# Designed miniproteins, single chains, continued (2), part 65

Each design is a single chain, and the fold is of that chain. pLDDT is the mean over its residues in the fold that is shown.

## One batch from the design tools (miniprotein)

Design m6373
Fold by ESMFold2-Fast:
Structure m6373 (fold): chain A 66 residues (1-66)
Amino acid sequence: TDRLRQEAMRLMIEGERAFEQGRYEEAVRLYEQAARLAEQAGDPALAEEARQRAEQARQALKQAQE
């Protein structure tokens, strides 16, 4: 459980870095992975935070493509 939670947090940090660099597609993927691992870790709050960040990255990707 703790290992999955730590991995989810690491993916959140990598997703943030990808987002800051304009790599929105990669950021979405990383945040979605973080959400799944957080769910497996039994951390619904972290999973929800990861989903919200994935949604922000999806919106940024849409704006960059449209």
Scores: mean pLDDT 85

Design m6374
Fold by ESMFold2-Fast:
Structure m6374 (fold): chain A 63 residues (1-63)
Amino acid sequence: MKKEIEKLVEEGTKKLTEMVKEGASREELQQEVNKLANKLLDLGASDEEASELAAKAYREAVA
């Protein structure tokens, strides 16, 4: 389970990074972050863990 969560965060970060490079809007990026958080919840992450991991992916993509 933890490895699945880590892989999902890595793939989500890559997708967000590509979206930033392609000029995606802040709203489009936020929708993708929300999708990542929901997928993390589906894998058994807590609400807090899912929110923190999705926010981290967004920060790495826009940094």
Scores: mean pLDDT 81

Design m6375
Fold by ESMFold2-Fast:
Structure m6375 (fold): chain A 68 residues (1-68)
Amino acid sequence: DRVEKLIALLDDPDPEVRANAARELGEIGDPRGREALGRLYLDSVGDPSLREVQRAAAEALVRIAENL
């Protein structure tokens, strides 16, 4: 299952991998990722090195909400 694999990649040690997985989850629009994306967003707040992760998680959450 692509969605389950992408959710697992949100825990990847590489922030680029996390940001890419978040964007793909947003494009798919499946609500299964919402809790993990919300956690990723909160964990990235305040860290300049994670600004792309924060943006990707926020954008994904908006896209999932639009598809509900």
Scores: mean pLDDT 83

Design m6376
Fold by ESMFold2-Fast:
Structure m6376 (fold): chain A 58 residues (1-58)
Amino acid sequence: MSGGELLIERVLSVLHGLDSLLPWSDEEIRRYLSEKLGLSPEEVRKVLDWLREARALP
């Protein structure tokens, strides 16, 4: 799953850094993934679901 691993790793690194500075809503994350990474709405939703499940955002 090289493509998926690379995408999620990059997304996590960016979101982790940004999330430390500003609280990100689902809509802000969706906008970033769609505009910056060029993901489709379905792909964005899948990534958000995965991030929500995998990441602990206290």
Scores: mean pLDDT 62

Design m6377
Fold by ESMFold2-Fast:
Structure m6377 (fold): chain A 60 residues (1-60)
Amino acid sequence: GIKAVVIEDYEAKSPEELTLKKGDEVEILEVVDEYNVLVRLLSTGEEGLVPKRYLKPLEL
């Protein structure tokens, strides 16, 4: 998938979401809707939903 960097801290609001820190690197696994993506956190291997606005893609 496409790699992205977290641009702002995000705290999970549900069990389906992932808590992320600014500077974390993720892999985008699936685009779920207009606002949310399923990602994998590269440092831990954890997967979950996160709002797109918290991510900046590293590759086009």
Scores: mean pLDDT 82

Design m6378
Fold by ESMFold2-Fast:
Structure m6378 (fold): chain A 67 residues (1-67)
Amino acid sequence: MTKITDAEILRALADMYLGLADVAEKQGKFDEAIELYKRAAELYEQAGDTDSANEAKKRIEELEKKK
């Protein structure tokens, strides 16, 4: 299992990507936003944060509807 310190780092990175994805989405850069949300979801899953990972996945689904 990944150490708790690594999980904390993964969550911080995921939060960063989530923020970047939100900015990209608001700018209409849907492809970039989707990629950033995918990275955030993967990092949240690696950190064991299923709720945040699911939130990111929901954002991806909503953006794919706009393409």
Scores: mean pLDDT 80

Design m6379
Fold by ESMFold2-Fast:
Structure m6379 (fold): chain A 80 residues (1-80)
Amino acid sequence: MKIPTPEEFLSLSLEERKKLADELVAWIKEKYPERAEEFQALVDTILKLYEEAKKTKNPFLEELARDLYRGLMDEIKELE
């Protein structure tokens, strides 16, 4: 699966990020069902942190969301 860079992900709209998240979790459920719950939780956390960062204008939450997204990308690379 082709996954955007952290910079590309952060440039996406909320709707585009949600669509990508759903596609990613669906792919994990199909190929690695035992890890689907873990990936779903991580993806949900990233989306929530980014929304909270926008709402509160908190750069720390945006940085945290970006760091978690990098971790997600690394985990997926290990699966491929």
Scores: mean pLDDT 76

Design m6380
Fold by ESMFold2-Fast:
Structure m6380 (fold): chain A 72 residues (1-72)
Amino acid sequence: SMEERQERQARFVAEVLRRAGAEELLELYERMVKRVREKGEAGLSEEELERLRELVERHREELEAATRELLA
């Protein structure tokens, strides 16, 4: 189901963020996921999406390494 797919994707992303040590990014991601579950697309903030992008860029190398480990 779509709900099962979304749950699996969210758990995979959260695990990548945990392995990367990207604590601030993980906290933001989990808050955004919870808000989207509660409000749908209305839970998305342009400011939070921009912050998410900035944090992903900051942690890019660690995120790439963590993703490779989880996919190996």
Scores: mean pLDDT 80

Design m6381
Fold by ESMFold2-Fast:
Structure m6381 (fold): chain A 91 residues (1-91)
Amino acid sequence: ASPSDVARKIAAAAIGVIGLEIELQLGRATEESFRNAVELVKEAVDAATPEDAPLVIEIARKVSQLARQGGFDDVAKEAEEIAKRAEELAK
């Protein structure tokens, strides 16, 4: 992926986390909004270089944490698996 494509995907995932936090605080978070954020994180992990790994791990873990707070346990598990894939990127 181009450097600009990598940066765009990581930024989109990070912005998605901010959106989830706001939706959760408003009591309007849905499984769909979490699923959308998971897809953004997947795109970020797939595009990331090993040097990007710490940031995408943090983003994935944050999605998992927010999903657990919202009661979306299946989404939280999927986000945790994505975080593990990002951890492998750092090796």
Scores: mean pLDDT 85

Design m6382
Fold by ESMFold2-Fast:
Structure m6382 (fold): chain A 102 residues (1-102)
Amino acid sequence: MEERIEELKKLAEQALKNGDYETAARAYLSLGDEYFKQGKYEEAKKWYEKSVELARKAGNLQLAADAYRFLADVYEKLGKTEEAEHYRKIADELEAEYRRRQ
């Protein structure tokens, strides 16, 4: 797990330096997943939040929706039900917008 985390951090850093926000967002999403699997929900939250910001900056609505959905899952694990429902609603709205654009 630690080797994968370090590789994902390096991938995100390189992507950011190149202005590749979509690749960086995907790397941060995967980082969040690795911490979530370890039960490190506060750390997972940090990486999912970074993924949301970069996915929106990249204009990738589907990736942003995925990141918000994982963020909702982490807030639920932290016992923050209202915040979890709020982020699920945002994810559903972004997914609906993405489907209308296709």
Scores: mean pLDDT 86

Design m6383
Fold by ESMFold2-Fast:
Structure m6383 (fold): chain A 105 residues (1-105)
Amino acid sequence: DIDAKIDELMERIEKGELSVELLTRLMALDANKAMELYKKLDKEQQKIFEEAYKKYLEEVKEIREKMDAANREAEEIRATLPPEEAERKLAELSEEMKKYLEENL
């Protein structure tokens, strides 16, 4: 699934559809492959990549802040609830975070 999305993005970029949006999505899915691509780009294309990378870092910061908030909630759950109830609540929080990441990547 993710590999198929990466292949689609790479094919579109190779066809000349290089854009901030496509590069930001590629960075979110495979940062290593995005960096390999950067080395093949000309200087003008590298500027588009740099804009995409800046956008990606801003999105990563927002995701990190959400994950940090969820981790604090998870610690409070573990501290306040019995182990079995904590496990159930942590599973719910994990599913909510997974959905958030899928919707924002």
Scores: mean pLDDT 80

Design m6384
Fold by ESMFold2-Fast:
Structure m6384 (fold): chain A 73 residues (1-73)
Amino acid sequence: MDERLDELMERINELSERAVELKDTESLIESAGNALRLAHIRLFEEDPEKQEKLLEEVEKEIEEIEKRLEEIE
């Protein structure tokens, strides 16, 4: 679980850096929101199955941000 959280956090950090470079405030805010969501899941979600489902939701949101940033270039 921690390894997957670390992987998603690394992706969020990369997206945040890219959003700053491209000056996309929306993607920066969404990336920050997902970082807080990952922290909340780690600290407060005790059920591994629910934790996995929530991480899948965050991963989908990360993929949507990635697609938007690719369109902006």
Scores: mean pLDDT 80

Design m6386
Fold by ESMFold2-Fast:
Structure m6386 (fold): chain A 74 residues (1-74)
Amino acid sequence: SMEEARKYLEEGVLAYARKDYEEAIEHFKKAAEVGDNELKSLAYDNIAKAYREMGDYKKAEEYKKKAEELRKSL
C-alpha cells in the first residue's frame, strides 16, 4: 500500500540521518517495491545519495538514472 511505502521511506530517511547508510538503502528499496512511480523515483534518489555517502559512485549513478527515467514517465 502507499501507506506502507511511505513508512518504509520515513524509516530510510531516519536511518540516513543517523548515517546508517546500508540500513537506509534497505528501507528505501522496500519503499520502491511497494510505492507508485512517484514514490519509487524518490526512493531511488535517496538510494543514490546513500551509495554516494558510502563511496559507491557506480551504484549512486545507476540509481540516479533509474530515478530520472521514472520521472520522465510521470
Scores: mean pLDDT 88

Design m6387
Fold by ESMFold2-Fast:
Structure m6387 (fold): chain A 110 residues (1-110)
Amino acid sequence: DKEAEAKALIVEGNQLYKQGKYEEAIEKYKEAIKLAEDNPYIKAEALNQLGEALYAQGKYEEAVKYYEEAIKLNPNNSRAYKNLAKALEALGKKKEAEEYREKAEELESL
């Protein structure tokens, strides 16, 4: 089951991320994305986690791209909007960051 395997890879990536092993976490998230190609919800989760690992490495522009892809697949993921806002703020795009932060808060209050 590709879905179960993708979820297991996300869990492995999360454990590596917590250990500060960002490059190894990225590899696990990329494998999960590939396996979850036909499941937009799991793919969105893996893309959001990939973005978080890239953000931790200071790769803010790359993180933005993956957060935007995650939101496109799952537009109700408040965490992805919050992460996108944080990455945009790191890039000096304060106005755009505020808009996405407000969207995250709106989704959390529903």
Scores: mean pLDDT 89

Design m6388
Fold by ESMFold2-Fast:
Structure m6388 (fold): chain A 64 residues (1-64)
Amino acid sequence: REQELLQQATQLYQQAKQAYQQGDYVTAAQLAQESARIASQVPLLGGLAEDSQKLAEEAQKKAQ
């Protein structure tokens, strides 16, 4: 269901942001990528998918 996917994507994005703020960029990138994958399955979540992908790329760059 779309409601379930919305909840999962939102939670993963929130966890990714927290990991990013804590300096755990590897975890932030992984969580953000998973959020983007789930959000991309729901047209309503296009904005979240883009935000999550952006966060994943930024975290990956810092994780280097």
Scores: mean pLDDT 80

Design m6389
Fold by ESMFold2-Fast:
Structure m6389 (fold): chain A 63 residues (1-63)
Amino acid sequence: MEQSARRIITVAERYLDQGRLSEEERRRIIELARQGRLDEAIALLESRVDFADPEAVRRALTA
C-alpha cells in the first residue's frame, strides 16, 4: 500500500477514536484509499471531519 493511502487510513482511525468520525465513514475512506482514489478519500475525510479540525488532516498528509 502506498504511504499516502496509509496516512489517510491512520488519520481516519484517529478521528474514529475521538468520536469525530463514524465507522461507516471510516470504511468508505479506507476503501477509497485502497483503490488509489486518494483525492476522493481526502475530500471525504475533510468533508466529514472539517468541522472538527481540517488542519489536522492537511498536516498529517503533508508530512
Scores: mean pLDDT 69

Design m6390
Fold by ESMFold2-Fast:
Structure m6390 (fold): chain A 71 residues (1-71)
Amino acid sequence: MTEEELKELGEEARERTLEAMELLEKDPQKGQELLDELRNEMNSNSEEAAKAMLEGMEKGAQEFEEKKKRE
């Protein structure tokens, strides 16, 4: 996997995590399903790809927390 592919994978994981966290407040069941899907994808990937996804997921979660603190 190239550096560009890893960057895109991380950005996608960030966006998907943010969306899942927002959905978790509106529809807990659907939000949890999206988070479980991301976790399963991360665990099934290579160590490099899993690390990129984990970093993206952490950034997405932080972005959601910062947004929530401002409300």
Scores: mean pLDDT 81

Design m6391
Fold by ESMFold2-Fast:
Structure m6391 (fold): chain A 116 residues (1-116)
Amino acid sequence: ATVKVTVTVRADAPARVRIEILNSRGEVVFRKELELAPGETATFEHTVEVSDEEAGRDTYLVRVEALEGPGRVTFESTVVNEAAGRTLHQTGTVREGEVSDLRVEPDDEAARRARA
C-alpha cells in the first residue's frame, strides 16, 4: 500500500527549514531540508510504501522545524492513507529554533456532524 504525503511551506523572510515524516512510533521515515526566500512557497510530495497491514494500522505525521533565519514559516500538509481510508491535515507556524506540533485537524465526518 502507499501513503501519499503533500507538504506546502511558505516563509515571509529568508528561512532554512527541515521537514520530516514520522510513523506512529515517532521514527523519521523521510527528511528534506529547504531554503526559502522571502515570500517563497514550496510544495513537495512523497510516497511512503508500506504493507497493506501496516498502512491500515499506522499513522504518518509531518513535522516542520525552522533551522535558521528570521522567516515566519507556515506549513500545510495532507497525508492520504488509502488502505486505512484516512486523510489527515496538519497546519502550523514556526520561527527559528521552533518545531511544529504533531496536531492533526479533525477529518472525521461523524465528529464534525456531532458538533454541528
Scores: mean pLDDT 77

Design m6392
Fold by ESMFold2-Fast:
Structure m6392 (fold): chain A 72 residues (1-72)
Amino acid sequence: MLDQLRAQVREAAARRGVSDARVDAWLARLREAVPDASEESLLQALYRMLSEGLDLDEAIAIARELQEQERK
């Protein structure tokens, strides 16, 4: 589950030539912006950013939407 999502994020990053260190930095930035979101929601937002070519602000918005859904 979570490990599969991490693997998908790393694969998407590798396809775009993004280092693991950069992925970790973006994940940390998402955690800072949406501290109450689950690791799964942050990874889903990051995966969409990498796969769809979105920017970090768009990924933050996605993480916030996913975090709200977690509470229901």
Scores: mean pLDDT 80

Design m6393
Fold by ESMFold2-Fast:
Structure m6393 (fold): chain A 61 residues (1-61)
Amino acid sequence: MVDEALEELERRVRELAPPEIAEQLAEAARQSALYRVEQGEDPREAGERVLRTVETHLRER
């Protein structure tokens, strides 16, 4: 279940991000979400939280 949530997060980030940084940003997002899951957060909630941060970052730039 953790793997599914992280894979979905990566896919959504790759679709949102510019091609130039899509892979780099997806990897960073996966690592952030995985760290949160290791701290006891729900995988889906961790993914949504990280995705929200990525969306905010892209909109500010």
Scores: mean pLDDT 79

Design m6394
Fold by ESMFold2-Fast:
Structure m6394 (fold): chain A 57 residues (1-57)
Amino acid sequence: SLEEIIKEIEKRKYPLTPDELLALRVKYSTDKSILEAALKTGNPLVKKAAEEQLKKL
């Protein structure tokens, strides 16, 4: 959820990069089409988040 994303951002000592923000959004997404698209991006951080979230669905 958006609230979980905000909590993770607040835990950080430094601002998140755009890729870290995208990976965090993917980690808490329940939309399979978004998760499958994330797997195709080629970014290792985003891809790992999508793979882990798909296993939980």
Scores: mean pLDDT 73

Design m6395
Fold by ESMFold2-Fast:
Structure m6395 (fold): chain A 66 residues (1-66)
Amino acid sequence: GMREELLRIIGEILRLIGEIEDLERKIASLGEEEKEEKEKLEEEKKKLEEELKKLMEELRELSEKM
């Protein structure tokens, strides 16, 4: 039902937030010499943020229907 779907989306959102926070910590730990690695991690973070945005939109739509 809608409740099960809501809990699934919330679980995925929490997982993505955790992954984004892990990437932010890794980026913060990198030096100037690691510019290429920093850019790669920033690109990965951006992709996760876009996925999070989509899930947040799904959560909003589902909440509006309940």
Scores: mean pLDDT 81

Design m6396
Fold by ESMFold2-Fast:
Structure m6396 (fold): chain A 63 residues (1-63)
Amino acid sequence: SELEKEIEENPDNAEAYLKLAGYYFSQGDFEKALEYYRKALEIDPSNEEARFLLKRVEEALKE
């Protein structure tokens, strides 16, 4: 996809990982969403939005 190519070109682009995680979350693929939110936080640990969304995905996986 376009986002996957953006990540390959710029692997330090936290925003691209956030968009990809959001896409998988909307598709119900919570495991992939969790993986990509974690990658975004690895790149930018200060991103409060990513941390909040990661917590929501973790809660969805428990229920």
Scores: mean pLDDT 78

Design m6397
Fold by ESMFold2-Fast:
Structure m6397 (fold): chain A 75 residues (1-75)
Amino acid sequence: MLTYQQVEDIARALRYLFEQGDEEGARELLDFLMKHLTPEEAARVRAVFEDPSLTPEEQVERIRDIMLEETRRRK
């Protein structure tokens, strides 16, 4: 189970790794994240990561939004 704080921390770390061109580190962080997601959520995150048409900024934004949708309670 992910908290909102963990989602923000992961997104920040992922942004840093993408900016550094550390593809291996980014993949390891996403693998760790996917262990805390359903298979369907993990597939969505993987699709964003593997999309060559997205910039690193766009990938981080989309992955963060996916995580926030999954962890956020309805009001």
Scores: mean pLDDT 75

Design m6398
Fold by ESMFold2-Fast:
Structure m6398 (fold): chain A 73 residues (1-73)
Amino acid sequence: SLEAEIAALEAEIQALTARNDALVDELAARQAAGTLTPEELERAAAELIALHARQNELAARRDALLAELAARR
């Protein structure tokens, strides 16, 4: 059903958001500890960009399904 597909997308978005938050927190802690290398920062930045791109993709798909559901009621 559309509701099941929307729920699955929302769950995946939540999981990606949690991963993003965890990575940001880890980077902040490591930067404060002075253990973060420039190479690790570059890789982490690339991962954050990829996570944001995936979240945007899933959010757009969710919003399209929500619009379809709303139109049908």
Scores: mean pLDDT 87

Design m6399
Fold by ESMFold2-Fast:
Structure m6399 (fold): chain A 61 residues (1-61)
Amino acid sequence: MLSREEIKERALRIARELRAANPHLTREQLVHILASLLVKEYGVPREEAERLAREIVEELE
């Protein structure tokens, strides 16, 4: 199982790719998509996934 640090690294790469492929995405849309992926792919609890996704999207700016 991936560590929290590795999950963050993977999520950051995914977020960058999503942003590059979909430059029209708003911050809110990107957070929502990323949080959903974290829940589905890594089994992160929904509330934690939303907080982590928000943190990662902040780092993209």
Scores: mean pLDDT 78

Design m6400
Fold by ESMFold2-Fast:
Structure m6400 (fold): chain A 115 residues (1-115)
Amino acid sequence: MTPEDQAAYDAAVARMEAELPDALGRSEVTENGGRAVVLVKFDIERGELLGGMASVGATPEQVARALAGALKDLIDKLTPEEREELYRRMSPELRALVEAGEKGDVDAILALLQA
């Protein structure tokens, strides 16, 4: 990773944090010189997942692991009532992604992202 790539990554992360200050789910993966971070929140009233991602030198697997971690972190922070409301309102495709993330099923997340 070059110093310029690292500075660009840090700037992208700061921008995401500024745009998503209420993001409850966060995960970062740093491995083999690659970095990936995912910030996520649910709009429970709309049943929508909102988020951002920054990566530098990361593999698709590292990105999928960051997404899985952020989704799990988000779900763990929701009340049971908020989880039930969200699952009722979300699309089947979004539900599959969230359930894969909660289980840490990186292969399922990769398959869903390629669909």
Scores: mean pLDDT 79

Design m6401
Fold by ESMFold2-Fast:
Structure m6401 (fold): chain A 95 residues (1-95)
Amino acid sequence: SLKEKIIEKLYELIQVLDRKMEEAAAAGDRETVLEYLGMIAKAISILFLIERDEIDYDLILKTVDEMLEFARRHGDDEVAKLLEEIKKLIEEYKK
């Protein structure tokens, strides 16, 4: 189902963000660690809302767009691609 695909992609996003956060931590880049931690918190929040069917589509899409702006600003093509895929799935699920 679309819901299952969104959940799967959100878990994939969280795993990628965690890896990026660990890489930044190993490099001593504390600012980037905090930025990725913020992104992980947003992704987890979206995941909980979708799993509970407590879907505020406008809030979720706004949050995804904010995360996309962050990824693009930092040249993180891997995170940007995942967020674009998640956004398309959410728009599809909205009908």
Scores: mean pLDDT 86

Design m6402
Fold by ESMFold2-Fast:
Structure m6402 (fold): chain A 68 residues (1-68)
Amino acid sequence: MKAILVYTGASDEEAEKLAEQLMKEYGFDEVEIIKAENLEEARELAKKLKEETDDVVILADRGGLEFL
């Protein structure tokens, strides 16, 4: 199962660590990482991706995770 991680407010290194944790804890085979410039853009992008794909879309902002 594939997930798409949309993140903001974190470094690329922190996003990679979050993707690795999602694979280990939730059993995702693949996590695609997409960086957004701010929370508003991250939410809009995550909603658009959820409409366009059957993959699990996850929003991350400063340590919070939202599964869409």
Scores: mean pLDDT 80

Design m6403
Fold by ESMFold2-Fast:
Structure m6403 (fold): chain A 55 residues (1-55)
Amino acid sequence: MKVKATQDVPTEGEEQVMIKKGDVVEVLEEFENGLWLVEYKGKKGIVSSSVLEEV
């Protein structure tokens, strides 16, 4: 599933990257606390679903 970042947001986890507002990322997994594992530019990171919207 593809989602768009509504604001600049750093990912959490093993790889920390900055996702820019308006960037489209792929959702790989959804966690219980509203945290989603996403892939951005070949890197994986965890982001709050509250800053992402469906494209």
Scores: mean pLDDT 78

Design m6406
Fold by ESMFold2-Fast:
Structure m6406 (fold): chain A 70 residues (1-70)
Amino acid sequence: MSASEVAEILGISRSTATKLVRSARRRGLDMRDVIIEELANRGYTARAIAEILGISEKTVVERIKEIQKK
């Protein structure tokens, strides 16, 4: 996944996506975790995030818990 894909999914500028990705990498998070965290911060449910990313809701819930511990 590229910073351009993150920008398109989140509806933000490419420069903002690049800053989010750099911040997440410093915290030991993947680009997918950046999308999960930002969508959760916007009030999206784990189910909605799972549908956007094409993954299981359980995986999203587990990633949110890991993000909150960091």
Scores: mean pLDDT 78

Design m6407
Fold by ESMFold2-Fast:
Structure m6407 (fold): chain A 76 residues (1-76)
Amino acid sequence: MEVPEFDPTADPVAQMEEIKKWLEEKIPSLSEEKQKKAKALLEVIDETIAKMDELTPEEKANRVAMLSEAAKNIVA
């Protein structure tokens, strides 16, 4: 019944900023290949935050979920 889910009641921009900070803190401990992927993901996060006012609440939640999973996969 309970799938590990992102907090849908939290501000999407705040969640993306937390993902960004977490990813930035992990970068120095990652391999060069993973650092490159992490840097590319940070740029996607920044672009998504810049376009937040163009997105529906559902699209915002989907973007947070997608970016969080991508960050987790890069760090793992």
Scores: mean pLDDT 75

Design m6408
Fold by ESMFold2-Fast:
Structure m6408 (fold): chain A 67 residues (1-67)
Amino acid sequence: SDRERLREALRALGLSDEKADRIVEYTGGDVEKVAEMTIEELQKIPGLTPEDAAAVREAARRVLREK
């Protein structure tokens, strides 16, 4: 599923299980939407730093390339 692929990609980029779970829950696993979100929009997810937000966008882009 896109949720599991996104979680795996986030973990591979060094995010914790808790952060990965929050991101997947907030976004619903919508990787197309996540790939197009700004760093500012992604930081609305509780506990994300700007570095975390950049990793989230990269994770979503990796998942999209695998489709």
Scores: mean pLDDT 81

